# Designed miniproteins, single chains, continued (5), part 16

Each design is a single chain, and the fold is of that chain. pLDDT is the mean over its residues in the fold that is shown.

## One batch from the design tools (miniprotein)

Design m16561
Fold by ESMFold2-Fast:
Structure m16561 (fold): chain A 82 residues (1-82)
Amino acid sequence: MSPEELKEAVERGIERAKAFVEKIKKTGTLEQAAEAAELVVKQLEELAKYLEEVLGNQEAAELARKAAEEFKELAKKLKEEL
């Protein structure tokens, strides 16, 4: 996989994760949506570390870290709505 293909795959993964949390928010509880967002944060932080330390793809790693911060804020807001 090229560095560009990897970055695009990460971008698609982030969009799918956003859709997943939104689906849980609409079809489940706010608590479940917050838990889903927190799970996504953990996965994105682990992915960012792998992208940077193993694959050397700094741009993809930064994208994953930025997304992790966005999902942290989402989880916090969902918990505040409880």
Scores: mean pLDDT 83

Design m16562
Fold by ESMFold2-Fast:
Structure m16562 (fold): chain A 77 residues (1-77)
Amino acid sequence: MKEIIEEANKRVEEISRLYKEGKITLDEAQEMLRLVAEEARLKIKIENTKDPEEKARLQKEYDEVQARIDELLARAR
């Protein structure tokens, strides 16, 4: 749990820095922060899920959120 929070905080700090540097818009920063929160929530659900089929579905959703964050960060270059 602490590691998930620390990882999320690092992403928040990176997004905040990009916004302060003018590399992303406020709308882009808000979308990225929303996705970071969703990523952390999915990680917690995956760790607490015992059903293999449900876990696989959550993992797919996690992978999609991760890919979207990476896409938005790549555009901020």
Scores: mean pLDDT 81

Design m16563
Fold by ESMFold2-Fast:
Structure m16563 (fold): chain A 69 residues (1-69)
Amino acid sequence: PLSEEELEQEIRESLARMYLALAKIEIERGRYEAARESLEMARKVAEELPEEVQKEIEEEIKELEKELE
């Protein structure tokens, strides 16, 4: 059983990772503008997560941004 705060953090982490997955699909389909928006949303959601998780998500965002160059 998770506390309410732990459950909310898990939901936010899942949401951030969903935006990352969406960005990957958008890049694959050549929708670079939509991919940038999805990465921005992932960053915003991740701001409310613990620093360790934020770092992991930010590294994934940076790797995906390299494909947008």
Scores: mean pLDDT 82

Design m16564
Fold by ESMFold2-Fast:
Structure m16564 (fold): chain A 77 residues (1-77)
Amino acid sequence: VSPEELEREINEALALMVAGIAKLLVSKGKEEEAVEFVAEQLRRSSPELREIMARAIRETFKDEPELVERILKAAGL
């Protein structure tokens, strides 16, 4: 595995973990905590990870576009 391939795999895994945690928080009625958590992760991420993570969030919450917009706005996107 090349360093570039490993970085891509790590970024994809991190994005899925963040999306999974956000979905769990929303399922527990902790929507504001989910928004803040994901927005912080997006702000702290590299441009590459940020794009992958934003895509994962849009796909995970495709039926909740308002929630996705709140997350992206909080992240400055």
Scores: mean pLDDT 83

Design m16565
Fold by ESMFold2-Fast:
Structure m16565 (fold): chain A 90 residues (1-90)
Amino acid sequence: SEMTAALREAYEEIARAGRAAKEQVDEEQYKRLRKLLSEIAVQIETLGKNGDIEKVRKITELVREARQALEKGDIKKAESLLEEAIKYAE
């Protein structure tokens, strides 16, 4: 299923972003980023149940970009991209 593949990729990118955050930021910043990623995971589950594959793919792209920003040390850009992902899911 295309949806099953999209959901798997979304959860894999969320997990990768969480690992990047843990490696790159302090405990308080990690707690904030973890909260955003947790909200995104809940939204991805809801979108998957609704069959909204286009939104799942777009949110996955934004999470991937946030992870790349974290790997480059741009925490503010990562937070903005995760907040954009949450708004896009609405």
Scores: mean pLDDT 88

Design m16566
Fold by ESMFold2-Fast:
Structure m16566 (fold): chain A 85 residues (1-85)
Amino acid sequence: SKKDELVEFIIEQMKKRGIELNEEEKEKLRKFVETLKSDKEIELLKLSLQAQVEPSEELLKELLKLFEELKNEEGVEALRKYLEE
């Protein structure tokens, strides 16, 4: 499922940061991902994690667009400030 793919993606991104999740942490991650209500929330989390590891202007612009579509004003402001620096 898309949620299972997101869990595996997060595990891989964490490993790239030098963080290896144990089985308890992986279970907590699975439970967290189960709380996501829409494909847009899944996409936003995926792009957010990718931007934190390897930020590119294109990824940051995609995150900004998704935050605006979700009406996440705090996230939009934080991302705009990051792009201005």
Scores: mean pLDDT 68

Design m16567
Fold by ESMFold2-Fast:
Structure m16567 (fold): chain A 58 residues (1-58)
Amino acid sequence: RREEIARAAREVFREKGREATTLRDIAEAAGVSVRTLRRVTGARSKDELLRVVLEVLS
């Protein structure tokens, strides 16, 4: 599930770019709520979520 969110985040960042992407966009792409996204990843911001993507998908 964490890996699913990390992959969705990477794809959304690629499509929309870093500045246009929101946590809501990533949650929708992953099929979860923003609350679930924050709970599963521990990320409180878009920048923290990018760090999670790098950790999980390295």
Scores: mean pLDDT 78

Design m16568
Fold by ESMFold2-Fast:
Structure m16568 (fold): chain A 74 residues (1-74)
Amino acid sequence: SAIEEAAEALAAGKPEEAVAILESIPEKNALSLTLLGAAYAALGKREEALAAAREALALDPTLEAARNMLARLE
């Protein structure tokens, strides 16, 4: 799936590729937004990373990965 491809790109140190994959998904969910936030953070795009993490957490407040990302960026 596109989400799995994006996660693999991030694990391989290719955040730009992960962003391209995730941005191609027409409907975002909490997991895809968390991955997008991680990719933006890896690229130094702090504002975009924060926005994605906050949106992910708004969709799923129990998502530990999104909470941890927000804590690291603040």
Scores: mean pLDDT 81

Design m16569
Fold by ESMFold2-Fast:
Structure m16569 (fold): chain A 70 residues (1-70)
Amino acid sequence: MAYIEELTARTLEQLATATPEEQRRLVLALDEELRARGVSPEQRGEAVGRVLETLPPEVAEAVREELLRR
């Protein structure tokens, strides 16, 4: 759905000026928003995965670990 691309793009824009802690919170908020809207785990994984590819490795790993704990 178009809104998944829109939410992902908005998150990418916010991440460009965010601190590492803000980047982690923004990605987690994206996953939670997509889940609240009924997006499948597979589609959420693709959207979050695209965002994680743009982040420093240490931030991406921290987010992956937190998502696995939920």
Scores: mean pLDDT 80

Design m16570
Fold by ESMFold2-Fast:
Structure m16570 (fold): chain A 76 residues (1-76)
Amino acid sequence: MTATGSEAAVAAARAAQAALEAAGVKGRVVGDDAALRVFLDPSASDEAREAAARAAGDAAVAALRAAGVAVATGPP
């Protein structure tokens, strides 16, 4: 587990933002001390928002793991 999460959090937010841009959906990634929040353009279709949110989440998790941060994923 990496003790300093600030660099990992920045990398995760950047990766999530890049994934949103690659998906063509306008959005914003905001990090706090507990979670990353992704805000998507409400004018996009539900399917486009779902795909973009998933891509952003996957990219953020991958960046955190690459930085050596332990990520708890939901169910067993």
Scores: mean pLDDT 69

Design m16571
Fold by ESMFold2-Fast:
Structure m16571 (fold): chain A 73 residues (1-73)
Amino acid sequence: PEVPIRLEIARLLMQAAVDSSRALIERIEELKAKGEISEEKAEASIAMFQAGLAASEAALAALEEEIAAWKRA
């Protein structure tokens, strides 16, 4: 059967969330490298956003498995 459009849209939105979290982590690492933020504060912020990224990546993986199951059915 055809994959429901709702799942394709949800996948795109979750991918955007993953990409945004990665961009935030990269920006904090850049600020740390420039000395604009302390290493301690940068590492704490990165750890927080990495936890959120891990949750979003897990949700994206589950969504991709659901889409794959639809394609196999």
Scores: mean pLDDT 85

Design m16572
Fold by ESMFold2-Fast:
Structure m16572 (fold): chain A 84 residues (1-84)
Amino acid sequence: MSEVDAYMDEYQALVDAAKEAIEKGDIERAVELADAIAERFGDHLTASVLYEKASEKAKELGDEELAKKAKELSQKYLDLALGK
């Protein structure tokens, strides 16, 4: 295992954990994991997608405040991914 392999393994683990958190309805955890993906790996596009999924799940659960927060983060990181 190279250092690059370890970096990519950590990235994949965060993505998988964020998807699992969304499926379980742990939206605050999903947001924290999407933040880690954006901040530690610079993957603003993947973070934006995860925030969007978290927002939709929060709406399904009736958590309008978390849904709004996740939607705003999705838009922020989408703009960053597009060089805005």
Scores: mean pLDDT 83

Design m16573
Fold by ESMFold2-Fast:
Structure m16573 (fold): chain A 56 residues (1-56)
Amino acid sequence: SEKIRELSRELMKAVEAGDYEKARELGEQLIKEAEKISPVAAEFARRDVEEVLSKI
């Protein structure tokens, strides 16, 4: 999904900027968009978001 790719880019930018609050919000949006695609996509998105946010 193009929207998931865009949210991933925005999440990485927020992390790079040290914007923890924005990064959390973008991560939640990314997971919700992945849920619309499939349960498998949602599970991978949750794992990726958790890994990224753990580095903040």
Scores: mean pLDDT 81

Design m16574
Fold by ESMFold2-Fast:
Formats: sequence, structure tokens, C-alpha cells
Structure m16574 (fold): chain A 82 residues (1-82)
Amino acid sequence: MEEEFEKLVEEAYERKPEAHEKMIEYLNNGEEEKAGALRAAILASLYEKEGKLELAEELRKMAEERKKIDEVEEWLKKKEEE
């Protein structure tokens, strides 16, 4: 279980569509922490490609801590407004 989830996080960093699809499945099943971690990993990959390495690193930490999806979205809104 843990190992499969870690693989999905790595797939999210590679921007594979399977990670995004699995995130939606976790969200629909009420697994907010797994959904949040995958969302954070996907966003970290995007920010890393844009050269925003500090934001990418913060998101990687959120993915490792398995923050709930709502917490990841609130973090993103605050960072975009600041």
C-alpha cells in the first residue's frame, strides 16, 4: 500500500496521467490525505519545470507529509496572492 502510493507520487513528478486519475479516485473515495499528496506532487513537478524551485520543494514536503487536498489548495491560493 505505502509502496504503491510512493510510486504514484513519483509518477506525478513525471506528469504521468495515471497519477492525476488516481488522485481523482482518492478524492471521490474520501481519502483526502492521499489525494492531497498526489496533488502536491503534481504541482511540485509543474513548479520545478517553471524554475520555481522553492515552491516545488515546499510542495514536495507537503506530499511527504500527506497534507489533505484542501490544505494543499489553501496553500496554493495563499502563495499566489502573496
Scores: mean pLDDT 76

Design m16575
Fold by ESMFold2-Fast:
Structure m16575 (fold): chain A 96 residues (1-96)
Amino acid sequence: MEKERERRIAEILNRIAARSSVAERRELAAIAKKMYTEMTARFEVLPNEEIAKNAEEAAERLRELAERHRESDPEIAEEYEKLAEFAKEEAEKYRK
């Protein structure tokens, strides 16, 4: 599931990158790196609460990016909302 999820996230990122500024792509890459690290850090000494919190913060950032583009580029806004849902699902996965 993790590899399938990572592949889908990468596909969404590639679609966004084709239509985003360099600065926004860098912002998105930082968010994606944090999400990826948290997904794999389950085997390290990180509390589930911390993983969930980090994923929630990523989801909030992604929703802000979606809102930024909602009127100017609704297709990119939808892609950001899909990424926010992946982040939200990760947060729920690591909650008790």
Scores: mean pLDDT 71

Design m16576
Fold by ESMFold2-Fast:
Structure m16576 (fold): chain A 95 residues (1-95)
Amino acid sequence: MAALMLEGFRAALEGDREALAAIGAEWRARRSSYSEQQILDALIAILPELRALLEEALRNGAADEITREAIEKALEDLATIEELVKAGDLESLFA
């Protein structure tokens, strides 16, 4: 699950609609086999790589202003998630 999530973010940043659609189909097919906790654990596992991917996308120059703002917002949201994980307040992610 973690690798599938990371590849989904990569495809979205690259604008690869075919890859994103295929990853979305795999996500939907596998989603029912995973608990909410397992999905959260997978997300936590990819946080460092996801941050690196988003920071690299900003350094390489976003395709447009909307994409740049979306990446900046994602990094802000990611920082909030990292802080909640560090504090052990995982229940706030489901509120």
Scores: mean pLDDT 73

Design m16577
Fold by ESMFold2-Fast:
Structure m16577 (fold): chain A 65 residues (1-65)
Amino acid sequence: MLKMIGAKIRIVAEAFEVGESVRVEERDGELVVTSHSKDEEKRRELFERVRRVAEETGVKVRVVD
């Protein structure tokens, strides 16, 4: 509920900071983040930021290409 919404907002904000657009979907209590980045470095930075959000919020998050 509240944690899930907060995690979604934070993930979108982190993606914006990296200069990327992401799609965030909720599936079975897990957030699925789809990255369209063609830049490997940007993708790695996004992955690390998303991982931190997951750890801080306790929400399960998966990143896909």
Scores: mean pLDDT 78

Design m16578
Fold by ESMFold2-Fast:
Structure m16578 (fold): chain A 55 residues (1-55)
Amino acid sequence: MEEEARKAARETAERLKPYKSEEEIKKGAIQVAKEKGLSEEEAEKIAEEVVEELL
């Protein structure tokens, strides 16, 4: 669950990177992580970690 959420968030961030601002990329990553069953707080942590790694 957590690993799948992180992978999905990373793929989403990579896809949005050329077209969206940092804020929009974070929003997309959070949304995808939540779809994978994470809580809002956990989704935010994973999304921030993934976005930092890619940026």
Scores: mean pLDDT 77

Design m16579
Fold by ESMFold2-Fast:
Structure m16579 (fold): chain A 55 residues (1-55)
Amino acid sequence: SHMEKLKQELLKKIEELIAEKKYGEAVRLFMENRDKLSEEQRLEVSLHYTELLLG
């Protein structure tokens, strides 16, 4: 679906920014796209982001 594709593209970009140690830009990207995601998808992205930072 369009929403699933958006989530996948967003996760990929967040992972790339984290790999570059651009944590502020990663958070900003998530926040800017938060309203385009469902509540469930926002929680999933947030958890994935936390896992990428904390291990």
Scores: mean pLDDT 75

Design m16580
Fold by ESMFold2-Fast:
Structure m16580 (fold): chain A 67 residues (1-67)
Amino acid sequence: MADRLGLGPLSRTDAADGTSTDYPEEERKAVLERAKELLQKEIAGHASDKDLVDQLNAVLKAIEEEL
């Protein structure tokens, strides 16, 4: 069976009855999504500045990787 040892690192919410989550995922995701939207707006506003767009895209990628 494939789900024999992969419970701990994959199921962060598996501790609903064992341990309490101090940081709610919905709050964390809301903050990241807000940051992503702000970055996308800045990229669109500064499309002429390739250097700035590249930097903002790198930050956006980091946020998307976290999501």
Scores: mean pLDDT 67

Design m16581
Fold by ESMFold2-Fast:
Structure m16581 (fold): chain A 62 residues (1-62)
Amino acid sequence: SIAKRFAEASIANAETLITSLGVDNPQARELVEKGREKLKEGKYKEAFDLAIEATRLALKAL
């Protein structure tokens, strides 16, 4: 579904950003992991929201 693909892309983008920043951010990584769990449960909106929050936390490190 479109919702699934969008959530998957958002999580992948969050992971890439966190890795690219080169700063250890365990809280942001934990949110990405929770997002992956929500994807497995079919909760695509929750997975997306977790990916966005992970991205926000990663960007605060800049």
Scores: mean pLDDT 82

Design m16582
Fold by ESMFold2-Fast:
Structure m16582 (fold): chain A 62 residues (1-62)
Amino acid sequence: SMIDEAIERAKKSPNPLAQASIINAVEAAKLGAGDGAIRNADYVRELGEPELADIVKELGES
């Protein structure tokens, strides 16, 4: 699933802030707060993790 992929990518990220943002985005999406996940995607992209940012954004848009 996209959630499983996001978690696995977060675990492999050398950036702990990107890891936290992915986890927060997944939890926000589970609660129906997709807007929070979308905002976190922009932050993850700024941290230099564009592939993780794309996954976070897609979770927020689902």
Scores: mean pLDDT 72

Design m16583
Fold by ESMFold2-Fast:
Structure m16583 (fold): chain A 73 residues (1-73)
Amino acid sequence: SAVEEEVRQLAAEAIAQIKASKSAKEIQAIANETIQRLAELALKHPEERDLFLEAAYQVLQVAAAKIAELKAA
C-alpha cells in the first residue's frame, strides 16, 4: 500500500542519515523526528499499527547502535 511505501521510505531515509552522522545529538534528533512522523501517520492509519511499531523499533535500534559505536571510538 501507499502507507507501507511511505513508512519504509521514512525509516530507510532516517537509518541512512543516522549511519552517516558523526554526532550522538544529531542521531537522537533524527530518531525523535522520525518517531514523531511515524506516530502522526499511525493516527491516520490505526489498522497498520504493527507496521509503524516495527519501523519505529528499527530506527531506534540503529540509532542506539550508532551512538554506542561513536562513544566507543
Scores: mean pLDDT 86

Design m16584
Fold by ESMFold2-Fast:
Formats: structure tokens, sequence, C-alpha cells
Structure m16584 (fold): chain A 90 residues (1-90)
């Protein structure tokens, strides 16, 4: 179940990144938010933290394009912290 949820989150992140590339910023944000929601249900492993950081970066890019600059900055800082935590877990 956890592996299937992690794969589903990865799929959502990839779809969010594609939507972002296509200029579908609201769709990209929704897909990234769904990925984060799924990842938040999983145990806090290095892999889960890295995927969550990736989803937060896509969400931040979408928010920046939507004019939500302060929210985007906070999300990028959270992503950086999660990557640092993931490196410690290795």
Amino acid sequence: MDEELLEEARRLINEAAKALQEGKYEEAAKLAEEAIRLLDTLPRSAEVLEERAGALEVLADAYEKLGKLEEAERLREEARRLREEALRLR
C-alpha cells in the first residue's frame, strides 16, 4: 500500500510538472497539492521527503506564475528544509 501511494504521488508530481510546462498553472497547483496530501500519509523516510520537496517546488512554481509570490517563497524554503532532512536520513 505505501509503495503504491508513493508511486501515485510520483505520477501526480510528473503530471503537475507537465501541466506547469503547458502553462496550466491552476491544474499544476491542484495536482501538486494532491501529491503532497498523499505523501503526508506516508512514513517520514528520505524517499518520501525528497518526493515531498519535489512536489513543493512544482507547487511553488505554479503559485509564482499565479502571482502568489509570498506563498511560493515559503514553499521553496520548506522544500529546501525537507531535502536537508532527507540527506541526514540517507
Scores: mean pLDDT 87

Design m16585
Fold by ESMFold2-Fast:
Structure m16585 (fold): chain A 66 residues (1-66)
Amino acid sequence: MKEKVEELLKEIDRLAEEGAPVSELHQKARQLAEVLGIRSDDDLTPEDRKLLARVGEAIQDVIDRQ
């Protein structure tokens, strides 16, 4: 699970650097949420919450850049 989460984060970072459309970033963020969503929100670790915050910041940075 963590490995797949890290892979999706790297993909999002790469897409952001390449100036991909925000829609593609949202699609990858949704995939990340789905991967985390197979667990209960009650079982989310502080690390998982930090990863979600990082994704949100990356998407926001791309929006602010446009």
Scores: mean pLDDT 67

Design m16586
Fold by ESMFold2-Fast:
Structure m16586 (fold): chain A 71 residues (1-71)
Amino acid sequence: MNDKAEEIREKAGVKASLSKVALVVGIATSNEKVEVEEIAEKAGISKENARRILEAAKEMGYTNAELVRKK
């Protein structure tokens, strides 16, 4: 698990802790649609960092969830 979170963090270019990266990916894997703002709040990171982590995870094939913004 740490190795996957580390690769995702490196690809996303964020300095969030590995535990926060793993949390974001875990939420995305469990849902068909994810609100970036809600995930950022739950993980205690910025919306930009959450979006980057989710995009990296999707590109690496760990999740197919749609990224949506809460307006």
Scores: mean pLDDT 76

Design m16587
Fold by ESMFold2-Fast:
Parts: sequence; structure tokens; C-alpha cells
Structure m16587 (fold): chain A 61 residues (1-61)
Amino acid sequence: HMTDEELEKLAKEILEENKGLPLGVVLQRAADYAQERGLSVEERVKLARILIKLIDEEKAK
């Protein structure tokens, strides 16, 4: 099981690898990664929330 810290690190890695892509594309890539790694539904929801928050923070700059 991934910790919240591990999910945050993963979210940051996904964002850096997919910098400048639309939110929907980033979320789809995160979903594909979560499926490959066998993440639980709760972990997938947490990952998506972290990604959305990080993207919103980047747009605010």
C-alpha cells in the first residue's frame, strides 16, 4: 500500500513528465499508471486529488 507521501511524490513525477499537457491527459496517464501498479480505488482517488491540487496551484502562478 502506498503512503500519502509516496502518492504525493508520484503525483509530482507524473506532472513533471507531462508538463504543459491538458488536465484530462494528465489524469488519464495517472489512471494508466495506477492500473499498472495495482493501486486501490482509495489510492487512485487520493492521487487524482493531489494532481488536481498541484495543477491548480501551478495555474495560480
Scores: mean pLDDT 78

Design m16588
Fold by ESMFold2-Fast:
Structure m16588 (fold): chain A 74 residues (1-74)
Amino acid sequence: MLSKEELLAALDTVEARLPEIFPHLSPAEQDELRARIRELKAEVEAGSDPQEVQKRLNELLEEAHARDAARRAA
């Protein structure tokens, strides 16, 4: 599992790369996803278990992938 510092770096990377990772999501959907990632960063900084935050991030990304795939098929 990632350390706190590694998880924060990963969250920053995902946030920066959202348009490349999920190109079919609307700007509003990308902004909502960005806001949720920022909430996860705040939880890590507040002392939440990095393993639990990583699991939440994985769930969030799975939901976003499903939505992006549905938009791609439309």
Scores: mean pLDDT 81

Design m16589
Fold by ESMFold2-Fast:
Structure m16589 (fold): chain A 66 residues (1-66)
Amino acid sequence: DRLREEAVRLILEGERALREGNYEKAIKLYEEAAELARRTPGGEGLARSAEELVEKAKELLKKALS
Protein backbone atom coordinates (compact mmCIF):
# COMPACT_ATOMS: atom_id res chain seq x y z
CA ASP A 1 0.00 0.00 0.00
CA ARG A 2 1.47 3.34 -1.14
CA LEU A 3 -0.09 5.27 1.77
CA ARG A 4 1.50 2.88 4.26
CA GLU A 5 4.90 3.14 2.52
CA GLU A 6 4.63 6.96 2.57
CA ALA A 7 3.71 6.95 6.29
CA VAL A 8 6.77 4.79 7.06
CA ARG A 9 8.97 7.11 4.98
CA LEU A 10 7.67 10.15 6.90
CA ILE A 11 8.50 8.41 10.21
CA LEU A 12 12.07 7.79 8.98
CA GLU A 13 12.38 11.45 7.90
CA GLY A 14 11.08 12.47 11.35
CA GLU A 15 13.76 10.33 13.03
CA ARG A 16 16.40 12.12 10.93
CA ALA A 17 14.95 15.50 11.95
CA LEU A 18 15.14 14.45 15.63
CA ARG A 19 18.82 13.46 15.20
CA GLU A 20 19.47 16.90 13.66
CA GLY A 21 17.75 18.61 16.64
CA ASN A 22 14.90 19.85 14.44
CA TYR A 23 12.08 18.84 16.79
CA GLU A 24 9.43 21.05 15.14
CA LYS A 25 10.06 19.39 11.75
CA ALA A 26 9.95 15.94 13.38
CA ILE A 27 6.56 16.74 14.98
CA LYS A 28 5.09 17.81 11.60
CA LEU A 29 6.45 14.72 9.83
CA TYR A 30 5.09 12.37 12.53
CA GLU A 31 1.68 14.12 12.47
CA GLU A 32 1.51 13.67 8.67
CA ALA A 33 2.53 10.00 9.04
CA ALA A 34 -0.24 9.44 11.62
CA GLU A 35 -2.83 11.01 9.30
CA LEU A 36 -1.81 8.81 6.35
CA ALA A 37 -1.71 5.69 8.55
CA ARG A 38 -5.28 6.36 9.79
CA ARG A 39 -6.43 6.39 6.14
CA THR A 40 -4.72 3.03 5.46
CA PRO A 41 -6.54 -0.33 5.86
CA GLY A 42 -4.96 -2.03 8.89
CA GLY A 43 -2.96 1.12 9.66
CA GLU A 44 -4.30 1.59 13.21
CA GLY A 45 -1.09 0.32 14.84
CA LEU A 46 1.14 2.46 12.62
CA ALA A 47 -1.04 5.53 13.35
CA ARG A 48 -0.76 4.87 17.10
CA SER A 49 3.04 4.52 16.84
CA ALA A 50 3.29 7.80 14.88
CA GLU A 51 1.06 9.58 17.44
CA GLU A 52 3.34 8.32 20.26
CA LEU A 53 6.35 9.68 18.32
CA VAL A 54 4.59 13.08 18.07
CA GLU A 55 4.23 13.18 21.88
CA LYS A 56 7.89 12.16 22.40
CA ALA A 57 9.07 14.85 19.95
CA LYS A 58 6.92 17.46 21.74
CA GLU A 59 8.51 16.46 25.07
CA LEU A 60 11.99 16.76 23.54
CA LEU A 61 11.13 20.21 22.12
CA LYS A 62 9.90 21.36 25.55
CA LYS A 63 13.13 20.15 27.22
CA ALA A 64 15.29 21.79 24.52
CA LEU A 65 13.51 25.14 25.07
CA SER A 66 13.91 24.93 28.87
Scores: mean pLDDT 85

Design m16590
Fold by ESMFold2-Fast:
Structure m16590 (fold): chain A 86 residues (1-86)
Amino acid sequence: MKEQADKLKKKGDELEKEGKYKEAYELYSKAADLYTKAGDKEGAVEAARKAGESLVKVYEKDPRKKAQAETAGEIRQIGLELDVEL
């Protein structure tokens, strides 16, 4: 219900920050479904909007490469210094 949908939306927000847009899309889509089932129109619209934004990012490919900066920590340690260049 709404509590579960809210939890999924929050988890989706965390995945989006990590650049895991496909997983974020799946969680937002699930949250939107649960909000709809609970009759929460505002929650459903918000979650659906977030799902759409994440889906666009998935199809761009570039956001996933940006997220790789976090997962490629070993390369970052040897001199990428992305935090200074950005």
Scores: mean pLDDT 67

Design m16591
Fold by ESMFold2-Fast:
Structure m16591 (fold): chain A 75 residues (1-75)
Amino acid sequence: LLERARELLEKAKASGPGEGAKYAAEALHLASEALLAGDPSAVEVHREAARLYAEKSREQIETGREAARELAAER
């Protein structure tokens, strides 16, 4: 679980905001399962996945907001 979560984190970092958010969310889920299985190393992976997911999600939201703002500014 934890090794797969780390692989997904690497993919998330290398991917665009949409794909990156997806991979980060999957890594976060797997890290949570590893934590429940008693792996203390999963704590840091879980934190990194949460931070990366937030980062990619914010970038995705900002892109959508800019598109909406441009549309609203159309004459």
Scores: mean pLDDT 75

Design m16592
Fold by ESMFold2-Fast:
Order: structure tokens, then sequence, then C-alpha cells
Structure m16592 (fold): chain A 74 residues (1-74)
């Protein structure tokens, strides 16, 4: 397992969560972002164990899209 790649991907998830928290004061929106981030972390750890880091990066991209869509909905 490439520990550095896994740590980078998990750090990206935490950055996306931080962006969501910085740009939303809505408790429901924050809850959705936190739940999606948790799902992303679990999927990234699974993919990292399998050596599928490119697919783990796609999980981060999907999380970013999800957060962007939620923030666009006001």
Amino acid sequence: MDELEREILLSMVRMVLGIGKAFSEDEEVLKKIEEKAKEAEEEIERLAREGRFDEALEVVKELLKYVDELLEKE
C-alpha cells in the first residue's frame, strides 16, 4: 500500500470538507457534506488497499462536485 498517496487523497477530502464548512452556515447542508465526506473516506481507503489510486482520485472529484452542487442550491 502506498501510504503517501492514501494520505494525500484523505487530505484532499478534508480540504473539501473545510471548503464546505467555510461557505455554508446551513446545518442540513453541513450534515450532507460531512456524510458524503465520510463515504468518500471509506471508499478511498478501500480503493487504496486494492492499489486503485486513480479511482480513489475520482472519488475526491465526485465529492467536490457534490459540495459544489449543494452550495449552488443556496
Scores: mean pLDDT 78

Design m16593
Fold by ESMFold2-Fast:
Structure m16593 (fold): chain A 91 residues (1-91)
Amino acid sequence: MFKPNPYVLELTPEEQLELIERLKEFIKDPSVDLSNPELVEQIASTLYSLYLNAKDPEVLKAIDELIDELEKHPNPELQRVAKEIRKLREK
């Protein structure tokens, strides 16, 4: 599975919500080159780390909403990331 980001694992719930909002904005930005595998890996690592550290129901809801946005994204690698994280969330 994706490699955890230690900085994300130390975030407070408020910081996690801010990061989730930034990721939503970043993914929707047409100037962002999502064909770059390093960026996709960073997004995957960040989302996975957010999921692992999420104890607050509001954070979990925000992660679920972000996963929905990734599944709707035209990039197949982001769709794959979303499905893998959703699988962990459902189990």
Scores: mean pLDDT 76

Design m16594
Fold by ESMFold2-Fast:
Structure m16594 (fold): chain A 95 residues (1-95)
Amino acid sequence: MEELKKKALEEAEKKSTNGEGRFWVELVIRAITEDLAGLRELLAKLAPDGKALDDATLEAARAAIVTALKSRIERDKSPEYELLGEIYRLVEEER
């Protein structure tokens, strides 16, 4: 699992000079692994004020990120999305 996360982040960095690709991949990894604390931390960087996402808003954001990933991996066969799809499959198999 950790090696797959590392490879996905490395592939995202190769494509993006401004860190946006890495930020998205990190959000997706935290969403699919249900790292709610880590997801809250990343989303707080986008919050203009109080960094305070309630648990319902955080879970809605997580669900939206997972839905976006599912849609993207069907269309985008880029290495980082293939790795994210593999991470998602492993997490679902462990449930």
Scores: mean pLDDT 74

Design m16595
Fold by ESMFold2-Fast:
Structure m16595 (fold): chain A 69 residues (1-69)
Amino acid sequence: MKIDPEVREEVRKEIIEELLKRGYTKEQAENVADAIVDLIERNPELAPQLGLSPELVEKVREAAKKAGN
């Protein structure tokens, strides 16, 4: 399932920022963020379990519903 590109980019940026704050390199943060975004695109309901903000989780859920129709 393909989520909205704007929501996808917001999720990716939030994950990258969080990982950079934890001391990951930019390359590591981008690779992990890409893997997490791919996982969310396949299973949007997993977003709450990945430690994303509640607002971002809601955006992912709404984007998934829109993409499913």
Scores: mean pLDDT 72

Design m16596
Fold by ESMFold2-Fast:
Structure m16596 (fold): chain A 99 residues (1-99)
Amino acid sequence: DIDKKFEEYLKNKDWQGIIDLGRLLFGQGEYEKAKEAFEAAIKLEPNNWAAWLNLGEVYYALGEYEKAIEYYEKAKELQKDNPSAVAYLEEKIEEIKKS
């Protein structure tokens, strides 16, 4: 069912559906499948900052901190005109760097 929904969203270029599915998979602890979903969403819509943030969260959960920082930085770049989003992302990056 999940794999069928993912294929359907890919066929329809539905990056929002793919993001929603990725979040569901992440919440279930299916980190590798969530990663595939968010990577697919970014390929379809690279300016969606939430997909970059979510991919950063996946890499953080997998212990790949350098990649998590890279993706948080990309989300921050896309939100450069939103001070609250920038501050939130900078805090996440600093927490990883201090650990």
Scores: mean pLDDT 85

Design m16597
Fold by ESMFold2-Fast:
Structure m16597 (fold): chain A 78 residues (1-78)
Amino acid sequence: MLEQIEAVVNGLLEQARKLAKEGKLEEAIEKLEKLIEELKALIEAAKKAGASPEVIEKLEELLEKAEKELEKVKEEKK
């Protein structure tokens, strides 16, 4: 499950980067904002379910990666 989530997140990040390079900055921002929202919800659900610290840490790393990409795209739009 966790490996599948990581693969999906990495795929979405790659798609957002491609959109940004093509000048579709608003579309890239929308995709990244949705991903961040979904990851935050998933982290909260995992914490409530008593997931291991390692699982939470990995999800938080994916969230940080998405947030950094969003910040980069927003800077490119300005």
Scores: mean pLDDT 81

